# Ledger of designs, part 41: designed miniproteins, single chains, continued (5)

Each design is a single chain, and the fold is of that chain. pLDDT is the mean over its residues in the fold that is shown.

## One batch from the design tools (miniprotein)

Design m17492
Fold by ESMFold2-Fast:
Structure m17492 (fold): chain A 71 residues (1-71)
Amino acid sequence: MEEKIKELAEEAEKLFREAMEALAAGDYKKALEYMKKAAEVLKKIAELLPEYREEIEKANKEWLAKLEKLL
């Protein structure tokens, strides 16, 4: 389980980095796409770490809502 969480965390980090890079470049559609993918990965982490589930879900909703407003 620990190794799986690390793999998912690394995947989420890569997707967030891609999303931020796309956002900085003005590609809001691409940024939203990467952020949605990152949110799916964080959802899987939340299933494995229920202790952080509420925090992860709130963060995902906030980030996606902000990006959607830019489209």
Scores: mean pLDDT 75

Design m17495
Fold by ESMFold2-Fast:
Structure m17495 (fold): chain A 55 residues (1-55)
Amino acid sequence: MEEERRRQAILLEAEGGLYRMSGAVYKKMAGNEEEAKKYFELAEEYDRKAEEIRA
């Protein structure tokens, strides 16, 4: 059970990281700052969920 929580937190962190990387890529592309912002917001959402599961 506790291992399941830890695994879920890791997965959420990984997903958050992927969204943050996607946001960075879109930010580098001209005219895609709106998409970048969306992905950064998703990354923060997943990071927050991971922290709450670890708590």
Scores: mean pLDDT 77

Design m17496
Fold by ESMFold2-Fast:
Structure m17496 (fold): chain A 83 residues (1-83)
Amino acid sequence: GSMVERFRKQIEELRKKFEEAKKKGDIEELEKLLLEAEILLGLIRIALGVAKLIGDEELAAQLEELIEEADALIEEIKEEIKK
């Protein structure tokens, strides 16, 4: 699949694991998922930087949407850990 499709699938897998950890109250798993989500966000940001440098506006727009999705997930995980 495309880079965008791979990143989207990784966000989807992290979200599924988040819902399971949230249901179980597994704080250790939530902390691990937070780290994994932050690493993934970093990789998407690097990919966005490259897309902007090469002038791929369509790829940049898709990566910006994925950054918003990853940021939203990170904030949800942080809020759950704070409970």
Scores: mean pLDDT 90

Design m17497
Fold by ESMFold2-Fast:
Structure m17497 (fold): chain A 98 residues (1-98)
Amino acid sequence: SMEEKAMEEMDRLYEEVQRDPSPEVRERAFRRRVELMRRLAEKEIERLKKELKENRSKELEEELKLLEERLELLERLLAGEMTEEEVVEELRKLGEEY
């Protein structure tokens, strides 16, 4: 699945940083990881929107809202509008582990 491939790539990025913990490698791996997380969030949002069209659920609407807020934070991080530290703090406030 796309999720499995993204998880495998994130594991490879982690191993790359373990082999070379230089700031340049860490920054490159971090940006790639954020891009993968953004794509996974976009896919999940699309799935939830489709489910909500068939069955309205307050729980699914709340889950969709949290994912849309997460996507916005990840997009702002990739655009250089927020730092990693700021995004981690905002995700913590949403009850997510980063």
Scores: mean pLDDT 79

Design m17498
Fold by ESMFold2-Fast:
Structure m17498 (fold): chain A 75 residues (1-75)
Amino acid sequence: MREEIEREISLAMGLMVVGVGRATNDPRGAYEFAKANADRFSEPAKVFEEIAELAEEFGDKELAEEARKEAEKLA
């Protein structure tokens, strides 16, 4: 149970980073936070894919490309 709950919390944390980035209109901040905390995520590649989607939504194509490359390195 401990390892299972830690994995679920790590997944939820990654998704929360994306959600906060959306709520604050700060996809770059979400990306930088995710890079600093990638080791704490259970699925870091998926977190960066979600950040790339967020960056595209805000029109930041350069950030979207950076996030996708980071996701590819972690997959």
Scores: mean pLDDT 78

Design m17499
Fold by ESMFold2-Fast:
Structure m17499 (fold): chain A 60 residues (1-60)
Amino acid sequence: GSTGNVLLDAAGRLERAAADAEAAGRLAEAAHRYEQAADVYERLGLTDLAADARRQAARL
């Protein structure tokens, strides 16, 4: 697929990994994964999704 499709899929995987880590009590890993997802969303111009992911990281 296009670079945008690959990056969007990567961001989705990072958010899933973050949620799984949070559920397992691995809060530092979860925060790191949310930050990585936010960076990918920002590169895609998906500002609201990037802000949401950063808020999830900051909450942990």
Scores: mean pLDDT 86

Design m17500
Fold by ESMFold2-Fast:
Formats: C-alpha cells, sequence, structure tokens
Structure m17500 (fold): chain A 103 residues (1-103)
C-alpha cells in the first residue's frame, strides 16, 4: 500500500491527477484503512474541480479517523471560493463537524 501511495503522491505533485488517483485507489485496495490515501484521493479530485467527488472521499477519510490537520491539508491548495463550496456541500449532506474543520 505504501509503495502505491508514494507513487500517487509523486504524480499528484507533478499535477498528473488522473494517474495519481489510480495509484491512491490501488493503495486503498491493498489497505482500505490507509487514511492518508483517502485524504489524497479527495485532494486529487478537488484539484481537478470535482468537488462533490472530493467531498465523498473527504467524508470517508474523516470517518476512518483522519486528523483535522490532514483534512485541512487536503483542501489547503484550493481557492477560498472552492473551499466555501466544499463547506456548502458538507453542510447540505449533514457533516457539520467536518465542515467546521475546513471553514
Amino acid sequence: AEEYFAKGYELLEEEKYEEAIEYFEKAIEEDPNFVLAWVNLARAYALMGKLEKAVEYLIKAYELGASEEAIRAAVAPLSEEERKKIVEILEEKGYKELAKIIK
């Protein structure tokens, strides 16, 4: 799982988001409790502008015990407008505590 995660992270830094997603998915297939893989899967989708998909994975990471720091790191590269949209989606879905972490 760690090897796939490391490759995914490298691809994410290279802005190869679709390829990064494939490797994070492989990491999750080997270890479904690999919290950081779920966090970075959310980050990759968010960076692609797929905010609803990003929220789904962010919720999964949170449910698996992702730290507030890890959750904030996933959305840190986004614009203020994109982060506000993520907060809106989370509130609409009833995830008020997770929304508070991001605002």
Scores: mean pLDDT 85

Design m17501
Fold by ESMFold2-Fast:
Structure m17501 (fold): chain A 65 residues (1-65)
Amino acid sequence: MVERLKEELDRLLEASARAVRGDAAAAEEAKALVERLLKEFTREQFEEVTREIAEIAGVPAEVPG
């Protein structure tokens, strides 16, 4: 479900932001979230979320980069 993947990615971004501020527990949480997302979601679901994010940002997904 794309909505759930977006929520998990938001959590990953938040944990990553805390980790770069020196929160070691957040760094481990971010690592665990990445590993779980790779196991729970398919490449197609990641591509769908990426397209949705690109549309919100106003960036067309025609050219890779």
Scores: mean pLDDT 70

Design m17502
Fold by ESMFold2-Fast:
Structure m17502 (fold): chain A 62 residues (1-62)
Amino acid sequence: EKKKEIEKLVAEIARLSYELRKQGKMTDEEAEQLGKRIAEAVKNGDIETLKKIVEDLRKKLA
């Protein structure tokens, strides 16, 4: 189900963003901008954009 896939991706993004902020690798401004992009992608059902965000955040954590 598309909704379940979006929920899983959003949860993973939230986890990665939390870890990045905890490590000082993401500013409050960057987190707010990311939140806006996530909200727009979710509203549009843009799973590919959500997947790209997950990949980008994982690379930043490594």
Scores: mean pLDDT 83

Design m17503
Fold by ESMFold2-Fast:
Structure m17503 (fold): chain A 80 residues (1-80)
Amino acid sequence: MKVTPEELELARDIARKLLRAQLEYFAELTGLSVDELLNLTPEVRERVRKALAERFSPAGVEDFLRDIENIIKEIEEEKK
């Protein structure tokens, strides 16, 4: 069984919205703006680490940073 092309387009739209929603979620979680997260400099990364370190282990913080980097990359590719 395969979904229709129309259903696939809907799924892709949902995925794009979820990527943006995840970035907004991390912005709220870290106290940073979405714009700051999109410009993920070493200094912004350090702020993310410090904010997350209050709630997560060092391994969890690194995992979250990698997730944020992946989300930013996917958003950059999706908007183009």
Scores: mean pLDDT 74

Design m17504
Fold by ESMFold2-Fast:
Structure m17504 (fold): chain A 62 residues (1-62)
Amino acid sequence: MEMERLRKLAEEAAKKLLEEAKSQSPKKRELLEGIAEGLLLLVEGVEAAIERSKERLEEEKL
């Protein structure tokens, strides 16, 4: 539930950054595109970390 919300926010932010990048200088465009990519990769990393944490919590209940 919370992860789906975070992913949607990151995707919307990335889309806005890419739209803004179209009107910026080449150097700023490259920076904004890099930030957008980094945001999406960060969300994937957080999702993977939460999944691993859930597995550990199940082991602790034994």
Scores: mean pLDDT 75

Design m17505
Fold by ESMFold2-Fast:
Structure m17505 (fold): chain A 80 residues (1-80)
Amino acid sequence: MEELVAEAARAYEAGDYEAFERAARELAEAIARASEEEAERIAALLEPILEAAIAAGDLEAVRALQAMIAEAARLREELE
């Protein structure tokens, strides 16, 4: 799972948005199925990427990351 975060970060740095979107989708599903501690750690690892995207004005990346985080959080509340 942390490997997916690293892949998303590398894709974003390379400007490969198709790879970034694929990694983000896989990561959202993985976070939803992960333990609570693992999901929180992954969310913390995504914060620097989100901040970088905001600073760059990359609205597509910001929306993708925020949607992924929101969806994962929603699914986790239902998976008790």
Scores: mean pLDDT 71

Design m17506
Fold by ESMFold2-Fast:
Structure m17506 (fold): chain A 79 residues (1-79)
Amino acid sequence: MEEALRAGLEQARRDLRELEELARAVTDDERVREALEEGREELEELEEAVRAGDLEAARAALGRLVETARRLVELLEEA
């Protein structure tokens, strides 16, 4: 289980980095920048939970990060 969470964390890091790169290339919308900042904070929470081995906290943080990523995609579609 912890190994699966670490794999999810690495995937989340890659996905957020790709979203940051895309956003920088296509838009200067402040809402997108704010959502990216939220995503970075949520990724940090996920990293801390995984490091602590707190499966419940890690799943909650991952859920929040997925919702933020979904909102980012919606904002980018509007740009």
Scores: mean pLDDT 78

Design m17507
Fold by ESMFold2-Fast:
Structure m17507 (fold): chain A 64 residues (1-64)
Amino acid sequence: ALSPVERLAQALEDTRAAADAAGLSAEEKRALQAAVAERLAAENPGLHVSVDADGRLRVRVEPP
């Protein structure tokens, strides 16, 4: 079974691979990453997922 962190890492990798295979532009890849980050945050309460200025997903556990 995958932990929430491993599941997020897999989703990030799958998103990058799919975007690269589809030939998406940097702007399109950034938009896709933002959508994935929003979905992951909604499905994993207490886990902060954001997209940085370089278009990379950042994952951080939000303390109570």
Scores: mean pLDDT 69

Design m17508
Fold by ESMFold2-Fast:
Structure m17508 (fold): chain A 60 residues (1-60)
Amino acid sequence: MLKAELEFDSKEKAEEIAAIIRKEYPEVEVRVEGNKLTLESELSVEEFIGIVLRAIGMGL
């Protein structure tokens, strides 16, 4: 299982990104804790990194 934790400027931003990831990548477990977004998955490293980078890009 792969896990990544991302921090954004606001809770609202984290929730917006979480909603997009849940819609586009339903196989990824997404949790929001304040401005922190936790992504967990059993996908390949390459696929998981791609999803993490997409989340970071949306947070910019």
Scores: mean pLDDT 82

Design m17509
Fold by ESMFold2-Fast:
Structure m17509 (fold): chain A 66 residues (1-66)
Amino acid sequence: MKMTEEEARATVEAARELVEELRELKEKGIENPTLETAALLLAAEAAEAGLEEEAREIIEEVKEIS
């Protein structure tokens, strides 16, 4: 089942919120592999729904933090 455009956009927004939380944790020296994995999975789902550019940006940001 493919996501609607609205669902895909909401998925990107959710992934971006997780990336911001990861950045805050990284600043404190805390690693959260579960949160990292969740952000990457949401980005992959958004990419499959057609938001490939937004998903790529999120994946790159997660890799930068990790």
Scores: mean pLDDT 79

Design m17510
Fold by ESMFold2-Fast:
Structure m17510 (fold): chain A 64 residues (1-64)
Amino acid sequence: IDPDYVEAVLYRAAGASYLYSGKPDYEKAAEYYERAAELFERAGDEEAARELRELAEKLRELAE
């Protein structure tokens, strides 16, 4: 088991909780997704990392 992968999944879940709450926090969701992307990249999942970084950028645009 890769601890970075486990931690990435937890950060992704936390980001989703900010995004899909009754009061979405797009900036915090983006921050958590960006951290998850870093951890997925360390774990060797470059595709998941890329997808989460793209999502984080879109969420930051919404937060502006």
Scores: mean pLDDT 82

Design m17512
Fold by ESMFold2-Fast:
Structure m17512 (fold): chain A 57 residues (1-57)
Amino acid sequence: MERVRRLAERLGVSVGTVTRIVRGNDAEGVRLYLEGRLSVEEGRELHRLSREYKASQ
């Protein structure tokens, strides 16, 4: 979860917030997009991490 920590630092949110988004809390991800805090590239990285998490049990 090194990428989760780095992404949290870049977004200025807690590691717990990124972890919740990665685990499928789409509402938090949508909120960050609407607030203009989350870029398209950051959204793609979150989606990728979510897929890796689901694939890793």
Scores: mean pLDDT 66

Design m17513
Fold by ESMFold2-Fast:
Structure m17513 (fold): chain A 63 residues (1-63)
Amino acid sequence: EEFDLEVEATLYLMQAAISEKYGDYETAAENYEKAADLFEQIGRTDLAEDYRKKAEEARKKAS
């Protein structure tokens, strides 16, 4: 269960990185937020906080 959520979070992070590479910062921010939510669910609050910050940075670039 916890392992499956961590794998899912990693897939969202891969999508975020691809979106950033192609300048799709809004989609990158959404995927960072989804990854952060999954890390929060498994008790990795430090990682959740880090990825929420990356989502904020991506949204600022989208503006």
Scores: mean pLDDT 83

Design m17514
Fold by ESMFold2-Fast:
Structure m17514 (fold): chain A 70 residues (1-70)
Amino acid sequence: SEELRKLILRLIGLKLRKIGLEFELELLKERLKKEPSEELEKEIKRLEEEIKELEKEIEELEKEIEELEK
């Protein structure tokens, strides 16, 4: 179904974005180990929160796709 295809493409897009943010988070954590900074700690927390929100969106979309496959 075209609707299912659109949701799958959106899910792929969200998962790719999450991978990108997780990679950025790893880089910031490595930077924090070398040069401790309150600004870096705040940026890390911001990214962790953004990743958690994105995980919720992914879970909701996966559930919607599962319901449409039934």
Scores: mean pLDDT 86

Design m17515
Fold by ESMFold2-Fast:
Structure m17515 (fold): chain A 56 residues (1-56)
Amino acid sequence: SLSKEEGEELERKIRESKGSGKHPKLKELFAQVDKDGDGYLDAAEIVELAKLMEKK
């Protein structure tokens, strides 16, 4: 399970990882779960992203 606090921390790490350009698939998955299309994830969307990453 993932709490809101853990979700915020994970979102911060994802944003930082994008800056380094090391994970091109992460950008694709991010766009897939970003339902707002504003380029940011809330805790629920981060949980879905984590599940997609774990499935791979």
Scores: mean pLDDT 64

Design m17517
Fold by ESMFold2-Fast:
Structure m17517 (fold): chain A 69 residues (1-69)
Amino acid sequence: MSEEEREAARKAGEENKKEALEAAKKGDLKKANSLAVAAAINYIAAGDSEAALKALKEVEAAIEEAEAA
């Protein structure tokens, strides 16, 4: 995998994570979960499993907060 491909994957992961967090805040749990998985896949493709785990944790926390409301 090229450096450009890894960088593109990382950016895609960051965008998916942002959209997932916004979906979670709106209570769109299906969209939040789908985007969280997409973010994790993109971070793993970028070679950053730690960022993938953090993204999943942050979205899960946002979903739990939205469900508690």
Scores: mean pLDDT 82

Design m17518
Fold by ESMFold2-Fast:
Structure m17518 (fold): chain A 60 residues (1-60)
Amino acid sequence: SLEELTRRAQKVVEEGTRKAKELARLSKENSPDEERQKIHEEMVKLAEELKRLLAEIHAA
């Protein structure tokens, strides 16, 4: 349903915001590059998932 797709998109946005805050914290704590790269890759996947969800919403 359109409502379910919209709710999923909102969850992706919320998760992306949390990942951005975590990345900022890891940078301030001088955490290893590997830790920051992992969060960055997760954020890229979230952005691609949001793109797909928005396309599905527009196609409905």
Scores: mean pLDDT 82

Design m17519
Fold by ESMFold2-Fast:
Structure m17519 (fold): chain A 56 residues (1-56)
Amino acid sequence: SEKDLLLAIAGKDTGLSEEEIKELAKKSVEEQKEFFRSRGIDLSDSQVRNLQKIAS
């Protein structure tokens, strides 16, 4: 879910709307990771695993 994507970031402020999070959740984990990296957010291994859970 979109909320799981926010939880995967472990309390970092993403500045994303719920609609943007929903669209991002449709992307691959690699695309999601690069998206957050472009915004200065480096995801940990545990956060990447949470995104994989959302993307599957």
Scores: mean pLDDT 62

Design m17520
Fold by ESMFold2-Fast:
Structure m17520 (fold): chain A 74 residues (1-74)
Amino acid sequence: MSKKEQADKLTKQAEEALEAGDYEKAKELAQKALSLDPKNVRALTVLGAALQALGDDEEAQRVFDEAQRLKEEE
């Protein structure tokens, strides 16, 4: 499995954790996905949402800004 494929799988697991309200798990899984694919917009979006739910608003905003920047390049 490529790093991108591993990141996509971890991102899906992070999305599932976010839907379940497990924000800490969603954060950890999204961070792991980003360690494999730093430009994964889906993983950045999940990380931002998890950080916002955890009250880390400043970090969440930085992550959302990164995701938006990458979307504008695509």
Scores: mean pLDDT 84

Design m17521
Fold by ESMFold2-Fast:
Structure m17521 (fold): chain A 69 residues (1-69)
Amino acid sequence: MKLKNTVNNLTEADLPLIAKALGLSEEQLAKLKELLTFPFDIYQLLGALKELGHEDLLAAKEKILSIAK
């Protein structure tokens, strides 16, 4: 499965796939939506993930990039 948009211009439609790739719950996904503005880039996403207490941001970035194409 692949992201619909590039990592520098992500939309709300990309969040369900990102949540699956990172193992996020529906509650964590809802909180992530509150922390983001649309469109957003990968660094804004990583900042929001850090706010949620996600620990392995480098691994998260790599997983997101693996589904970006």
Scores: mean pLDDT 77

Design m17522
Fold by ESMFold2-Fast:
Structure m17522 (fold): chain A 71 residues (1-71)
Amino acid sequence: EEERERLLSLIGEILRLIGDILELKQEIERMKANPELYSEEEIKKLEKELEELEKKLEEAKEELTELEKRL
């Protein structure tokens, strides 16, 4: 049952992305709390990476919804 295997794989990817997003959000907050140690440019770079990860999560959620329709 290939659809089930793909579903489980996609759930794993979504969970990993959620974890990465939470870690990056925590790092950005930590950096913002220490403005003397971190430049605005470094913070903006991580904010851009966060935006890209959030986009990947939305794409994975859409794929999950499509797979659910096929099961």
Scores: mean pLDDT 82

Design m17523
Fold by ESMFold2-Fast:
Structure m17523 (fold): chain A 56 residues (1-56)
Amino acid sequence: MKKTIEADATDPQATFDALREAKELSERGEEAFLKLTDANGNTTTVNVREEGIEVV
């Protein structure tokens, strides 16, 4: 199952919580993506895998 978690990159706690959730999904064998939005409204999507994190 593919899931995308969105987080405000300017909020460290929200970013860490979202990253933890994405890692837990990846550990369950699900595809997890983290979409981070910065203070300027720019978005970065990262693929959170069991072996690491890859920017897409």
Scores: mean pLDDT 75

Design m17524
Fold by ESMFold2-Fast:
Structure m17524 (fold): chain A 60 residues (1-60)
Amino acid sequence: STPEEARKRLEEFIKELEEKYGAKVVTILDAEGRPVYTLDPSISDEEATEIIKKLIEDEK
């Protein structure tokens, strides 16, 4: 998957997590110049995925 595709997939994942956990996981990200929920914009797609997995495991 391309970095851009990965980020879009990530933001969708983050939105679902935010809905389930109530804005305890995500930060507003404007990488494309659009306000969307995701992790810190300085995080790479791979690192962001790992962080999400850890959050999911911790919250269960």
Scores: mean pLDDT 54

Design m17525
Fold by ESMFold2-Fast:
Structure m17525 (fold): chain A 81 residues (1-81)
Amino acid sequence: NEAELAKKFYEILSGEALSPDPRLQELAREIEESLKQIEELKKNLPNLTPEEQKQAQEEMKELARKVVEAIEEIEELLLNS
């Protein structure tokens, strides 16, 4: 369920991950890093040209996809434990 996935994602990001699984910690860091990159791109977006904004938006989409894939792997690890 999406609600369960969102709850687990929040617990991992908040550092409340109850399992000391090294892979879960690695995936949580990857998500955090990707989200920070998206935030930086969003901050800089108004200062870019229209062409640069299009490229930045595509980069943000790719980063968002990586976050979703990492969350899916976390879900599989948590549900199969």
Scores: mean pLDDT 73

Design m17526
Fold by ESMFold2-Fast:
Structure m17526 (fold): chain A 105 residues (1-105)
Amino acid sequence: DMEDVERALRLLEEAGDFVSARLLRAAIQRNPSLRTPEEVLRYLLEEIEQLESDPSVSPDAIAVLKRQLLEAARILGLEDILKEIEERMTPEEKEQLARLEAANR
């Protein structure tokens, strides 16, 4: 339902996650058949998996995108998709994100 998606976008923006809100809006523009926040996040996760097969895309960029989806799922309270994102993150990606967070301190 477009109303559920618009509500999710407002929740992300209210939480200050404008990056995730932009990613969701862009996904809907590419696939206007998406009707729920869960469908939008799953679509973005599938796009990220396709990017992982592209050797021109940095593993660091992929890890950042997965983290953005993880934050969006947490803000929106979408536990099932949150678990799906965590299961698709490698131990190396989790270590890399932890190192990036430490470097920004």
Scores: mean pLDDT 80

Design m17527
Fold by ESMFold2-Fast:
Structure m17527 (fold): chain A 75 residues (1-75)
Amino acid sequence: MPLPTELELRILELLSKRPMTSREVAEALGISQSTASRHLRRLEAKGLVERDPVTGRYRVTPLGRLWLQRQLAAR
């Protein structure tokens, strides 16, 4: 798979702790909501996160958790 940006790794680390909306991710990382939403959609397209349509919260998939662990181990 293509390597993540550093920002995408930080997003996955946050979501590995608890589900978050794009607003909460943006606030936690000090970025705009539009930037957070763009990266979350890219991660969703890769199957690494999924969005709850009722709450709008993103969570890490099992694939996303394994991928995050492998990316962190490669550093």
Scores: mean pLDDT 79

Design m17528
Fold by ESMFold2-Fast:
Structure m17528 (fold): chain A 63 residues (1-63)
Amino acid sequence: SMKAEEAYKKGLEAEKKGDYLAAAQYFRKVVQQYPDSPYAEEARKKLEEIVKKHPELAPLAAP
């Protein structure tokens, strides 16, 4: 959906800026609000990568 794509793109923009908290929040939104979108799998992978590098953000990867 267009909403999932927008959230995913905002996550990528935040990641590029080095704002990993904002990036994790946007990718979490895609995974939780748009699980059936074509962006959900990639957003989940991005969220896992961010949490692996920034363990303090692990609660954002929780269900």
Scores: mean pLDDT 83

Design m17529
Fold by ESMFold2-Fast:
Parts: C-alpha cells; structure tokens; sequence
Structure m17529 (fold): chain A 65 residues (1-65)
C-alpha cells in the first residue's frame, strides 16, 4: 500500500525507530518492501539517523538474499 510506504518514509525522516519497525511488519508483501525500503534508506541517510539506516540495510539484505 502506498499509504504504508508514505508512513514508513515519514517515520524514517523523523527518526522514529519504533514506528519504522512496526510499519515494516505491516507491509506483508516482500515486493512492496523491496520497493519501499530503498526510499526509506534514502530518507534515513538524509536525516542522518544511523540506527534506522542500519535497520533498513539489514531488512534489504534479508529480502535480496
């Protein structure tokens, strides 16, 4: 869902680690996650939130392998 992707992006930009974790769990489609997570990574890097950057990189690694 595009709405979940938007929420996830905003949570990452805000530095809300707990929210990011919850929203990732809400997106049941691995295809949607694979699409959303690169954008989330970008937002987290832009915001300078290293904890979220690490979390998102781990999830992407899991999905790609």
Amino acid sequence: SSELTTQLLEAAARGDLERVKELIGQIKSDEELRRALPLVLYAAEEAGNEEIVELVRKELERLEE
Scores: mean pLDDT 82

Design m17530
Fold by ESMFold2-Fast:
Structure m17530 (fold): chain A 64 residues (1-64)
Amino acid sequence: DVAALEAKRRALEKKAKNMTKDQLLFLKGVVEVARAVARLVGDEVTERVYDELLKYIDELLEKL
């Protein structure tokens, strides 16, 4: 369900906004693995959602 994945991404983005640098780096690692698994199994929708989340995490890390 695309709507559920998008809701999960938005919830994680809101949570990430209040994270420390170390917490953001840990979250980035977890999301990168999840994205890689989605790519490997051909789940393009999940890969896209995690790619957008990674872009947001990278933006937050650049500001720290």
Scores: mean pLDDT 81

